# Designs tried in a protein design run: designed miniproteins, single chains. Part 67

Each design is a single chain, and the fold is of that chain. pLDDT is the mean over its residues in the fold that is shown.

## One batch from the design tools (miniprotein)

Design m2453
Fold by ESMFold2-Fast:
Structure m2453 (fold): chain A 111 residues (1-111)
Amino acid sequence: AVVEEVKALIDKGEEDKIREMALEQLRTLIRAAVEALKKGYDPEEVLARFRAAVDGLAESIRLAGPKAQPLADTVRRAGDAAIEAMRELIKQGKTPEEIYRAAVEAAERVL
């Protein structure tokens, strides 16, 4: 479970590995959102479901304990940045590949 992996990494002081794991999870969620958009699902519904998934990831990280709270808060902010980037590029009619890249870059800047 994410909770056990985050706790083990925090206990070992491996902050770079924790950030990389959080980024990999966010990339997976962004990819799922972009694939849903590509399949013609409603953009507002896709972004709402993505937000819920990011909140679930942040909650799972928070369950690792008080030392995980700053990471959980950062993951939530990274998700918000990805949503803002996706919303803007969807409005501009950009390709799924452009939307994915912009969302990942926005999340990476916060992490």
Scores: mean pLDDT 83

Design m2454
Fold by ESMFold2-Fast:
Structure m2454 (fold): chain A 66 residues (1-66)
Amino acid sequence: NKAGEKAREAGEKAAKAGDGAAAATSTHQYALNGDKEGAERAAEAVKEAGGGRGAESTAQLSADNA
């Protein structure tokens, strides 16, 4: 939950800066720690912030595999 919020914020910042890779990496880290909720939130944030199709897809795949 707190980790998920942090990941979401990081994803939004990275997406706005045009750094979809950093946003996707943040999502993946939460997925690796078994934080599916955090990973899902981060993936949604990347989509909402307009991080681009590649970043969005990568983040969603990480969340789906959490």
Scores: mean pLDDT 64

Design m2455
Fold by ESMFold2-Fast:
Structure m2455 (fold): chain A 68 residues (1-68)
Amino acid sequence: SLLEEAEKYAEKAVEAKKKGDMETAKKYAFLAGRLAAQAGRNDLLREASERLNDKELEDALVLGAVQA
């Protein structure tokens, strides 16, 4: 489901950030944002933003949501 994929990509973004791979983290944050927006779940966008806790990754998440 879009919901499960959004959560999966949010987790992958957090893992990539933890490993210092910001390019991969941005890619996964973008996908998480797009999928959450397509699912109509603004609450997931907020939760993912809080988990990422990084302006560049939050910007990628929002960009993905806008392009949904």
Scores: mean pLDDT 84

Design m2456
Fold by ESMFold2-Fast:
Structure m2456 (fold): chain A 67 residues (1-67)
Amino acid sequence: SMEELEKRIEEARKLASELSKIPREKRSQQQSDILRLALQAVSYYEAKDYEKAREKLEELERLLEQL
């Protein structure tokens, strides 16, 4: 549903905001990958490319499950 997608994007925005507070040189590779995927998901959502937004959210969520 669109409401589910919107909620997932809000979580990605929050995650990106928190990770962006860490200076680039202090970020782990994993933190950088998470930040990149979160920003890509939000970017596609704002462009109304909902299929690519979902794809990036799924990649993000898989990476988070491996933590």
Scores: mean pLDDT 88

Design m2457
Fold by ESMFold2-Fast:
Structure m2457 (fold): chain A 65 residues (1-65)
Amino acid sequence: GKIEEIEEKLSKAIENKDKETAIKILTEELGLSEEDAKKAVEDLLSGNPEEGGALILEALEKLKK
C-alpha cells in the first residue's frame, strides 16, 4: 500500500544519507512541516534516531484511518 511505498522510499533516502530526498518525502508524503522534517532527518543521521523516528511514527499514525 501507500504506507509501504513511503517507508521504502524513506528508508532508501536515509541509507543513502540523501537529506533533500528524505525531507521531500516527509513533507510531501507524510505532511510534516519543513522544520519538523529537517529536524527528523538531522536526528536520524546525527545519531539521535529515537527522536527522529518518533516524529515519523506520529506522522504515519495520522495516515491511518
Scores: mean pLDDT 75

Design m2458
Fold by ESMFold2-Fast:
Structure m2458 (fold): chain A 58 residues (1-58)
Amino acid sequence: DQKKKQEQQGEQALGMSEALGRHDPERGARLAEEYARKFEDNPEVTERLRRVEERLRS
């Protein structure tokens, strides 16, 4: 299922941004922003990535 594969890629992007953010919040936030731009056609993934970015910048 192509849709499930896209969802898995989104979950990996979220996990990588959060993992990086644990060591370097600014870099994690930047990574989440870059992923949000790459997943801009997937609103759910983009919104979740933006929340990760906001949390890491807080």
Scores: mean pLDDT 79

Design m2459
Fold by ESMFold2-Fast:
Structure m2459 (fold): chain A 60 residues (1-60)
Amino acid sequence: SHMDEKLEEFKKKLEKMVEEGASAEELEREAVRFVVTNDLTEEQRKELSEFVKELIQKLA
């Protein structure tokens, strides 16, 4: 779906942010902004949440 493609594109953006030195707080802020500005399903919100957790683990 269009939203699934948009979510995958957003996940790539978060990965690039990590490579550019973004903090956990910056990743969480960006993810919240994405959720607030897009109509995600429960499954898509969970997928994004798990992805953000994985990225934050790499920073620790």
Scores: mean pLDDT 83

Design m2460
Fold by ESMFold2-Fast:
Structure m2460 (fold): chain A 68 residues (1-68)
Amino acid sequence: ADLPPATLRLTEENPKTGEKKERTVETMSMGEAEALAHMWAGVLKKDGVVVRYEVTGPEETREGEIVP
C-alpha cells in the first residue's frame, strides 16, 4: 500500500468522573488512525466520554472531536 504511516493522539475526557487520559498510537495510515479513534469513541460512548483526536501524517494533520 502507498499510504504513509500516521500517528494518532487521543484525549479521553469523562465528564462524570473528571478523568482525563491521553494516548499516542502509531498506525499504518491516516484512515486506520481515524477508524481507531472512532472505534474507541464508540466503545466509550456508553460512559459519556468525549474523545478528541489528532492524526498526524507526513504531509497533513487531521483533528476532530467525538461527543456521546
Scores: mean pLDDT 78

Design m2461
Fold by ESMFold2-Fast:
Structure m2461 (fold): chain A 58 residues (1-58)
Amino acid sequence: MDAEELRKKLKELGFPEEIIEKILAVAERENALPDLLKELERIEEYRKKVEEKKKKEE
């Protein structure tokens, strides 16, 4: 399972590691790791766009 990849994405999005571990445990039990990973990819794309705009502010 791609739990490490999911953990890395969640950490990059700013989630605390304690929350990340809880999310991973639930996703693994529900066999929802692939679906959650795809959702996080969408969120990360949006975050990157926001971060680029933020850099132009400073």
Scores: mean pLDDT 69

Design m2462
Fold by ESMFold2-Fast:
Structure m2462 (fold): chain A 60 residues (1-60)
Amino acid sequence: EFLEETKKLIEKAKKLADEGRYDVAILTLSVELSVARTIGDEEAYELAKKALDEIVKRDA
């Protein structure tokens, strides 16, 4: 349920990053990471964290 929503947000964030909108992509994943932490969904948290790290590295 939430994991599928997280996967969809990761795809949206990657598309934003591909368009050069790194600030919006990073914000999107940061919010998702916070929600995953709050609800205790470790799998969603790890996926969002990995995607955030990849996008931050691409921005550098």
Scores: mean pLDDT 80

Design m2463
Fold by ESMFold2-Fast:
Structure m2463 (fold): chain A 94 residues (1-94)
Amino acid sequence: RARELLARAREAAAAGRTREATLLALEAVALALEEAGDEISASLALMMRGIVRATKPSPAESAEALRRAADLAERAGLLEVAAEARALADEIAA
């Protein structure tokens, strides 16, 4: 499930759909954290997603949200998910 959302996020980023990519990636991180049993970190990732959805974030703000989500994933031991979120943040910030 999280892998499917990350794949869709990569497609959205490649198409220049920065907001869609950010929302999908934050949802993927939240889902992976929930599956790992880290409900608090999953809630924080969903909160960041809600802020992105409610605002008009710049590419830099979107990249920062993804880097923070990647930090949460890394602390939970989700190294692959963290690496994918960081790669998306770098692509969006470019």
Scores: mean pLDDT 83

Design m2464
Fold by ESMFold2-Fast:
Structure m2464 (fold): chain A 59 residues (1-59)
Amino acid sequence: SAANLQALIEYAKKLAEEYDLTPEQQQELIDLARKLAEAGFSLETGKAYLRGKALELKK
């Protein structure tokens, strides 16, 4: 849904801020958020994937 897409994008941006990610890494999270929404993942599952990706990018 459009609401899920927007929520996942907002969460991706929040994670990028929390983990002090670069603009390029933030864009990777936003791109992942779009793919997760397109694939029909729930908001809960999508957020879990985004958090995992943010942690990998921070390493």
Scores: mean pLDDT 86

Design m2465
Fold by ESMFold2-Fast:
Structure m2465 (fold): chain A 71 residues (1-71)
Amino acid sequence: AAEEAREAAERAREAARRGDVEGAAEAAKRAAEATRRATGEDLPPAIGATIAAIGETFEAALKLGVPTPPL
């Protein structure tokens, strides 16, 4: 879950670098889903790391004008 969120954040940053709004939106959605899974499954440290990765993903998506998904 935390690793999935970090991967999604990396994908969002790459999409932002390339100007791929659709890719950034998909990465943000996956990051939100990973956070929901982490909340039910992972230890607090892993949950914290997931939240941080989600924040980076949302920041990248917002720079591209993509709506922030609900957490």
Scores: mean pLDDT 63

Design m2466
Fold by ESMFold2-Fast:
Structure m2466 (fold): chain A 62 residues (1-62)
Amino acid sequence: SAKEELRKAKEALEKGDAEAAQKHLVLAVIRGADVELVQKAGRALGKGDFEAAIKYLEEALK
């Protein structure tokens, strides 16, 4: 499910695994996650801002 992929992306970010996080963000969008929030998380991740990326994923999980 989209929520499962968002949770896996968040767990990857908490472990510092940007590659795994990016993979799970793509799968979350394919499975129907909020595209705007996932794009914001992806942009934060691209800047190395893992804390901001996690916050956007927490919003997407509400």
Scores: mean pLDDT 83

Design m2467
Fold by ESMFold2-Fast:
Structure m2467 (fold): chain A 81 residues (1-81)
Amino acid sequence: ERAELEAGIERAVEAVLRALREAESSPVHTPEEVRQKIFEELRKLMASPDPVAQETAERVLEALLREGLISEEEVEEIRRA
């Protein structure tokens, strides 16, 4: 059960990283629009009473910070929501 949840969280992290990287090179969507949408979804997950949702959001934020796709200031803004 937990292993399945962990795999799901890892897939979510990878999907977000891919979406942001693709947005940076996409002519169809501005990177800022995609970035803001992802940040709004992360804030919703952080505000959720579901610990799995909060853990997913934290894992995504950590991965984004590690990859240099987000700043520490942006991470704190999302966590404050």
Scores: mean pLDDT 72

Design m2468
Fold by ESMFold2-Fast:
Structure m2468 (fold): chain A 103 residues (1-103)
Amino acid sequence: DAAGVVEFALELAKELGVSEDVIKEIEELLERAKSSNAPASYAAREIGMLLAAYARVLGNEEVSEKLEELGEKAAEALEKGDWEKAKEYIREGIELLKEAENK
C-alpha cells in the first residue's frame, strides 16, 4: 500500500542518516499516505520527486534527474506487483541522495 512504500523509504532514510529536513518531509508524506486512497505507485513517484527536489537544492541536477527516473521505475515495478524490485529502486535513490549530501 502507499503507506507501506513511504514507511520503507522513511526507515531506510533514517538508517542511512540522510538530512533531518528530508526525513521530516518523508514523515509528512507518510501521514498523508495513511489517510489517502492513492495507489502505492503514486507514493513511489512522490518520494522520487521529493528526493529530486533536495538534490536540486544541493546543486546536483544530474542526481535530481536520476532520482525522478528511479521514482518512476519504482512506480512501474509496483504497478506490476514487483515489490522487491520497487524496494531496490527506492534504496538506490536514497543511497544516491546520501552520496550527494556528502559532497
Scores: mean pLDDT 85

Design m2469
Fold by ESMFold2-Fast:
Structure m2469 (fold): chain A 55 residues (1-55)
Amino acid sequence: SWREQLLASGLSERAAEIAALALERGGLTQRDLAEHFGISVATVSRLLREAAEKL
């Protein structure tokens, strides 16, 4: 799964889950991800940027 690959790349568990959902369910906005995980849009943006830097 994407989550397992992202974790193996050194991402935090939360960053891996958010990035995996974004990759598996195309068309989700950062707002959609923030609502789904109960976090701020700013936190989603930061975690996705962190994921991109490690990939």
Scores: mean pLDDT 78

Design m2470
Fold by ESMFold2-Fast:
Structure m2470 (fold): chain A 68 residues (1-68)
Amino acid sequence: DSELEELVWEAVAEVYREDPEKGSKIVELFMTDSSLRQKLLDLARELRAQGLSDEEILARLVEELKKI
């Protein structure tokens, strides 16, 4: 789902804007480990199914990425 993939990359961009070192690490992890990207896509899909808005999903994805 390209829309959910866009939200995941928007979350990565937001983390990169706030913390470039952490954002760079996350980009590297996405390039080397497809399971992390898949986990975030699955989370975004679940949240959308629960009726959350794109803004709410984005905020949740940013929180999950910051934990890395």
Scores: mean pLDDT 82

Design m2472
Fold by ESMFold2-Fast:
Structure m2472 (fold): chain A 78 residues (1-78)
Amino acid sequence: SADEEARRHLEEGERHLEEAVRAFKAGDYETAREHLEKAREHLALAIELGSPAIQVRARWLLGEVEELEKELEEAIRK
């Protein structure tokens, strides 16, 4: 079902965000950026396909993605 697919995308988005946080803390900014991009893609699909409850959680996680993207931009300042 669409809800089952949305839940898998929510789980994948959360996993990629966790990997991005780990990479960021390790100073691996390239890997962090890649995982943030994957997290955005999966969370967008979770919003498109998901129930209101899934949409609320996916939007909250997108806020976390945006915050880490901002921190990453500041960290790689030349």
Scores: mean pLDDT 89

Design m2473
Fold by ESMFold2-Fast:
Structure m2473 (fold): chain A 103 residues (1-103)
Amino acid sequence: MLKIPEPVGNDDERAEELLKKGEEALKEGNYEEAGYYFLEVLFLSTNKRLQAEALVGLAEILEKKGDYETAAELYELAAELYEELGDYEKAEEYRKRAEELRK
């Protein structure tokens, strides 16, 4: 099971900008660059929403690369964070995605 990296600081504004860059890189198919941006979000932010969105981005990259088990683990971590945020719909969505990848 993967662990969320220890946050290095608390810069949510920079983390939000990096999250957007990661999502753009992911949309363009630049998985390596997208992965670096999402990892930086996790290192810079303790914000559960930003962490959950970055974990989903990393999971999508791994899913596209065929690493379904690690992708499932990251979706489960994101679902846990969404549940803590009270976003039960997203928590259920990502738990279901993780279950589908383990088939």
Scores: mean pLDDT 83

Design m2474
Fold by ESMFold2-Fast:
Structure m2474 (fold): chain A 65 residues (1-65)
Amino acid sequence: MEKKKEEFLKKVEEIAKEYGLESVEFRDNTLYVTLSKETPEKSRKGAAEIAELADKEGYTFVIRE
């Protein structure tokens, strides 16, 4: 139920903050992440960690640049 989704989003937010992602949106079991224009390499590493987490939980992952 919602509790697993909330824990997942909390972890995603933590990673996004750590790696300086531009934005993160979660909609209909799809996670959209936008890479930073200033630090694209660093934010791409954060996106990779989020992608692994999303895959583990069964969510679709989409990167926007």
Scores: mean pLDDT 78

Design m2475
Fold by ESMFold2-Fast:
Structure m2475 (fold): chain A 72 residues (1-72)
Amino acid sequence: MLKKEIEKLIEEAERAIEEGDPEKALELLREAYKKLEEAYKKGEVSKEEYRKLTLRIIGLEIRAIGVELDLE
């Protein structure tokens, strides 16, 4: 079930950011986005769910980059 895998990857990425490992978080978020595109193509997520998950992934990527660059 791709949706559950995507949600798990996002949760693991949030934990990686909290643990001070932004590189691991970015890797997990990249994997989550790939699975999200696949799930959307297969119709396993709605357009609204795709948008919400994409925004969540982007927000976490920005935060991870900010931590790595001392911006946020």
Scores: mean pLDDT 80

Design m2476
Fold by ESMFold2-Fast:
Structure m2476 (fold): chain A 62 residues (1-62)
Amino acid sequence: SEEELEEWKQAWFKLLEFGERLGAEHLVRQGKISREEAERLIEERKKEVEELLKKRKKEMEK
């Protein structure tokens, strides 16, 4: 159903955010970017994911 598919997609989006954090942390440890820059990148991704989730929820409410 739509409900089940959406829960799966939401979990997938959370995994994407987690992956971005792992990559950014690795770059910080390598000294290629600062912690501030890493958090900025993660924040942008998280913002995009949250926006998509909220928009989808509103669409279902109709």
Scores: mean pLDDT 74

Design m2477
Fold by ESMFold2-Fast:
Structure m2477 (fold): chain A 61 residues (1-61)
Amino acid sequence: QEEQQQALLQAEAAKAQEQRKKAEQKLREQKEGESKYEEYKAWREEQSEAVKKELEKKRRA
């Protein structure tokens, strides 16, 4: 039956697509964490220097 064959093919395609989506989501989540950490580290270094300078200035004053 054509309907059966089509449904099976569609189900298989959908399954493959869903698996791909899930893998992509996981990869994105992992990459986001890594990117965020790197960005945070750089930002923190910059902020740390600024805060340190400000704190020292306040202490000196």
Scores: mean pLDDT 74

Design m2478
Fold by ESMFold2-Fast:
Structure m2478 (fold): chain A 68 residues (1-68)
Amino acid sequence: SSGEKLKELAEELSKDPRFKVKLIGEDRLEIESSGSVEELVGLALRLIGDYPDMEVKIEGDTIIVTAK
């Protein structure tokens, strides 16, 4: 399910100290970056490619991933 994919993604990204990850409910993931805008955009593009069934948005320093 999309919720299981988001949970697995949250656990994987939480291993990287550059990212602060919050799972909100079962359908929304927020990824805050302490890095550059280029790193944030790079991660967002990877997520769009890897999770085409999910909505990926950038708001400031945060990537928001939502299950469709």
Scores: mean pLDDT 80

Design m2479
Fold by ESMFold2-Fast:
Structure m2479 (fold): chain A 73 residues (1-73)
Amino acid sequence: SAAAELAAFRAVLADYVATVKAAKSLPPEQAFEARRAAVARVQAMAARILREHPELLPEFEKLLREAEAEVKA
């Protein structure tokens, strides 16, 4: 369902935020790779869900902006 997919995406974004924050304590090369992997995971899930549920695009854009704000804090 769209609601279940949205909940799954929120969980992946929470993991993304946690990964980016944790990467601050890693050596630069490892931090870069951890961030790259986290971004790829978010992008892959977003592409899959939005293919199935294009109506979720505005909510996804809102969640992505919120996640970006959290990683900058």
Scores: mean pLDDT 86

Design m2480
Fold by ESMFold2-Fast:
Structure m2480 (fold): chain A 62 residues (1-62)
Amino acid sequence: LGRPTDEEIRRALAEIYLAIGNLDLKKGDVDGAIESYRKAVELDPDNEEARKALEEAEKIKQ
């Protein structure tokens, strides 16, 4: 459609990936969490929560 709905869908998908990453972290799957958070940031680079979650997950892996 190329309308605002496409941006809304991208933001919704970013929130879903953020939630999946949070669940993966809770289960101890740090690698899965990092992958999900990266997808969230790719879909919505302005999502501060997703960016911070990605940084925290990468710190745990290190």
Scores: mean pLDDT 80

Design m2481
Fold by ESMFold2-Fast:
Structure m2481 (fold): chain A 82 residues (1-82)
Amino acid sequence: SGREAAELLRQTARLLRGRAAAGEPLERIRAMAVGAVRAAGELAGLPELAEEAVARIRAAKSAEEVLAALEEAARAIEEAER
């Protein structure tokens, strides 16, 4: 469901914020975020929205931009269910 998908993305954002603070490389942060977004897209039945979020994550130059993309995707999934 979209609520489960959005919660997955928010949980992932919290995890990745901690990993970035611990010095995890940006490429690993992006890879984990891409996996979570695709899983969330499958849960919500919104694969096109997931691929748009993947494109934003791949273009992100910092962990903060990756986290912003995850939060935007979570919000968009919640709004698509309304």
Scores: mean pLDDT 87

Design m2482
Fold by ESMFold2-Fast:
Structure m2482 (fold): chain A 55 residues (1-55)
Amino acid sequence: AEEYEKLGREYFEKQKWEEAAKYFKKALSIRPTRELQEKYFEAVENLNKRLQEEY
């Protein structure tokens, strides 16, 4: 869980939204916490926004 959380945060900081979402989802499957759920949704939203609109 902790290892996947760290990887998710690292990819999130690098703006690698797809990888960030993947690892947060894995962390959630082991430890379902509100913080991880929110981070997962943030990564997915950022991925979708990047695909639909330029920042």
Scores: mean pLDDT 76

Design m2483
Fold by ESMFold2-Fast:
Structure m2483 (fold): chain A 84 residues (1-84)
Amino acid sequence: SELYEKALELARKAKELAMEALKSEDPEEAKRLVEEAERLIREAEELLREAVRRGELSPEQKLDLEIEIGIAYLVVGVAKVVHL
């Protein structure tokens, strides 16, 4: 599913941005990276919901995407704790 592939891409990119925020020495840069990561997570969640609604996901694909989104959320949470 194109929705599945796009949602995975967004979730993984969000994780990378959140990890970049963790490494940032600039609180303003870290804040921007976290906000971008959160936006990408919301887009990935919306694509997940749409793919589920259309019946386009296998149970395995749904689980994989939920795990990737969950990991992105965890990294964002750590970045917020480090920089707040």
Scores: mean pLDDT 87

Design m2484
Fold by ESMFold2-Fast:
Structure m2484 (fold): chain A 60 residues (1-60)
Amino acid sequence: STEALELALSYFRDGRYEEAAKILEEALKKEPSSRFYRLLAEVYEKLGDKERAAEARKLA
């Protein structure tokens, strides 16, 4: 949903990467979305999780 994406982007810009990841992971359980996978990849990069970031990018 647009609301979940906006909320995740807000947390990401605020440096709250763990909370951004949780929102995106929860949204992806309901509906697969390339937009959510793209942002999730960036969040995982900020968290230092290069493997999960690479996997999310492939799914975007």
Scores: mean pLDDT 83

Design m2485
Fold by ESMFold2-Fast:
Order: structure tokens, then C-alpha cells, then sequence
Structure m2485 (fold): chain A 73 residues (1-73)
């Protein structure tokens, strides 16, 4: 894998960990967190397709949703 692919994969792992932590602690934000997890899954598909630009944008959107969920908790 390229260094950029490894960087994006690490971002996916960190966002997934944050998402599952939020779902355990604050069930009320689950819909927002589930949307973020869907975006992370889409980013994984983009990485597999070699579309690193789309993957980065999807992860940026997922991160914004996770940050929004963290502010509501």
C-alpha cells in the first residue's frame, strides 16, 4: 500500500474507534454516529478503487459528524 493509503486507513481506524465509543456512552447520538460509520465504509471502498481524493473527502465528512456527536454528548 502507498503511504497515503496507510494514512487514510489509519484515519478510518481512529474514526471507527471514536464512533463505537460514542455509541456506548451516548446512545442518543447513534443515528449521527451510524451516518459517520457509513461514510467511513464508503471511504474504504474508495481506497480499494484507488480514489484517494474521494476517500479523503468522505473521511473529512465522517470526522465532522463524529465531532458533532461528541459536542452533543
Amino acid sequence: ASPEELELAERMRRLTDRAWRLKRLYPEVSPLVDKALDLVNQAGQAIADGDLESARKLLDEAEKLIEEAEKKG
Scores: mean pLDDT 86

Design m2486
Fold by ESMFold2-Fast:
Structure m2486 (fold): chain A 62 residues (1-62)
Amino acid sequence: RIDERNDAVIARASPLARAVLEALRKGGNKLTLDEIAKQLGVSRATVRRALEEIRRVWEELS
């Protein structure tokens, strides 16, 4: 189940949420929803849902 120690924390969210976090880390947290959606080949709405999941995970961990 646990593939990587750092990945285990992010694995609570969807794989899409992990991909969004990776894009934000590379872009210095300044990427727009449209830019992330284009990089991942998904819709803006899908990215927004992933960001909501990330926020919930951050709240649980912080």
Scores: mean pLDDT 67

Design m2487
Fold by ESMFold2-Fast:
Structure m2487 (fold): chain A 62 residues (1-62)
Amino acid sequence: GKAEEGFELIKKGVETGDDELAEKGGRLLAEELGVEAASEVGAYLAQGDYEKARKILEEALK
């Protein structure tokens, strides 16, 4: 879904230093989860905390 695609795009953007890719991912994530949950997921992805980011994503999809 959009949230999964957004999560992967932010992760790739952070890993490669591609801010445009990370922003695109953030927009897709926000479209499915809303701005609040998307911001939390994005913040943990930016810190490299993929476990915490995934947990918040799964909780927001409930």
Scores: mean pLDDT 83

Design m2488
Fold by ESMFold2-Fast:
Structure m2488 (fold): chain A 97 residues (1-97)
Amino acid sequence: DEEERRRRLEEQAERMKELSEMLREGQERLRGVTPAERYRYRAEFLEKELGNQEMAEKAREIARALEETGELTPEQQELAREVEKVISDYLDKLLSS
């Protein structure tokens, strides 16, 4: 019970450290990146780190719209808000735990 909790906490702390490093490097790389490329990176994060394929697909749709038109429809703006909220909520949960 306590041993399993300790292993999960240790595994979580290791993942948090890797995630913090990736976010730091990501922010530096995103300097000068287009909005479409930013949503492609968000899609990879959602798929790879969260295992959230549904939100990753939404992020890819937003990236495509930005690449094709440079603008988002009201429906696509709602999807963008959902994507950002999921990432924000995850990071807040990870940083507070």
Scores: mean pLDDT 75

Design m2489
Fold by ESMFold2-Fast:
Structure m2489 (fold): chain A 103 residues (1-103)
Amino acid sequence: MEAKIEEIRRKTREIAKKLGIPEEDVELAIELFLANEFDWVEKKSVSELVARVASLAAYLYSLRNNESVEPYLKKIAEILGISVEELKDIFYRRKDIELPDLP
């Protein structure tokens, strides 16, 4: 369990660094993910979990800067080699995450 969480942290930080997302937003995203979706750690691949946590970090950063998350999601999808639509499905899959209205 811990080794998988550290792998997710490491890979998410690498993606965030490429996008200029601060480590504080990455750590907050990981804490929120573990608090709300800890059961997914065992059930999902490292790749899918990294996609979800990286997208959450980008979302938190975009909110703080009053920016759209869309450009960050496109770059994350490109880095991960998946479609933006696939990344959005991973990010928005849980309706119990309170997402503020995006501009």
Scores: mean pLDDT 76

Design m2490
Fold by ESMFold2-Fast:
Structure m2490 (fold): chain A 119 residues (1-119)
Amino acid sequence: SIVLTESGGGTFRVGDSLTLTANFTGDVSKIVSMGWYRQAPGEPFQFVAKIDKDGSVSYDPRFAGRATISYDKEKKTLTLTLSDLQVEDTATYYNVVVSYVGNLPVFHFGEGVQVTVVE
């Protein structure tokens, strides 16, 4: 019932800034958390940033100072900005939202956005 549409991937250069967006359609009132994760080649799936229903924001310490997450309720758009890109930021980035069915958390994943960072 929730559809995630991601954009902002592509090829970037070291030192650039990246802006990823996820737009939501359907019943967004059921979303309790929304965020971004990534999977880089040779690395485990990594948490980047999230916004919870209460408006609190969280960042993985590895991205603190480089990542900024924001949500526009009117546009239903979640934005992640990652600054000072390094080659190691090359990854597939996933928008992930959590809703509840009864007492069980349900995770909704976007299709993934490919980001390539070159020197």
Scores: mean pLDDT 85

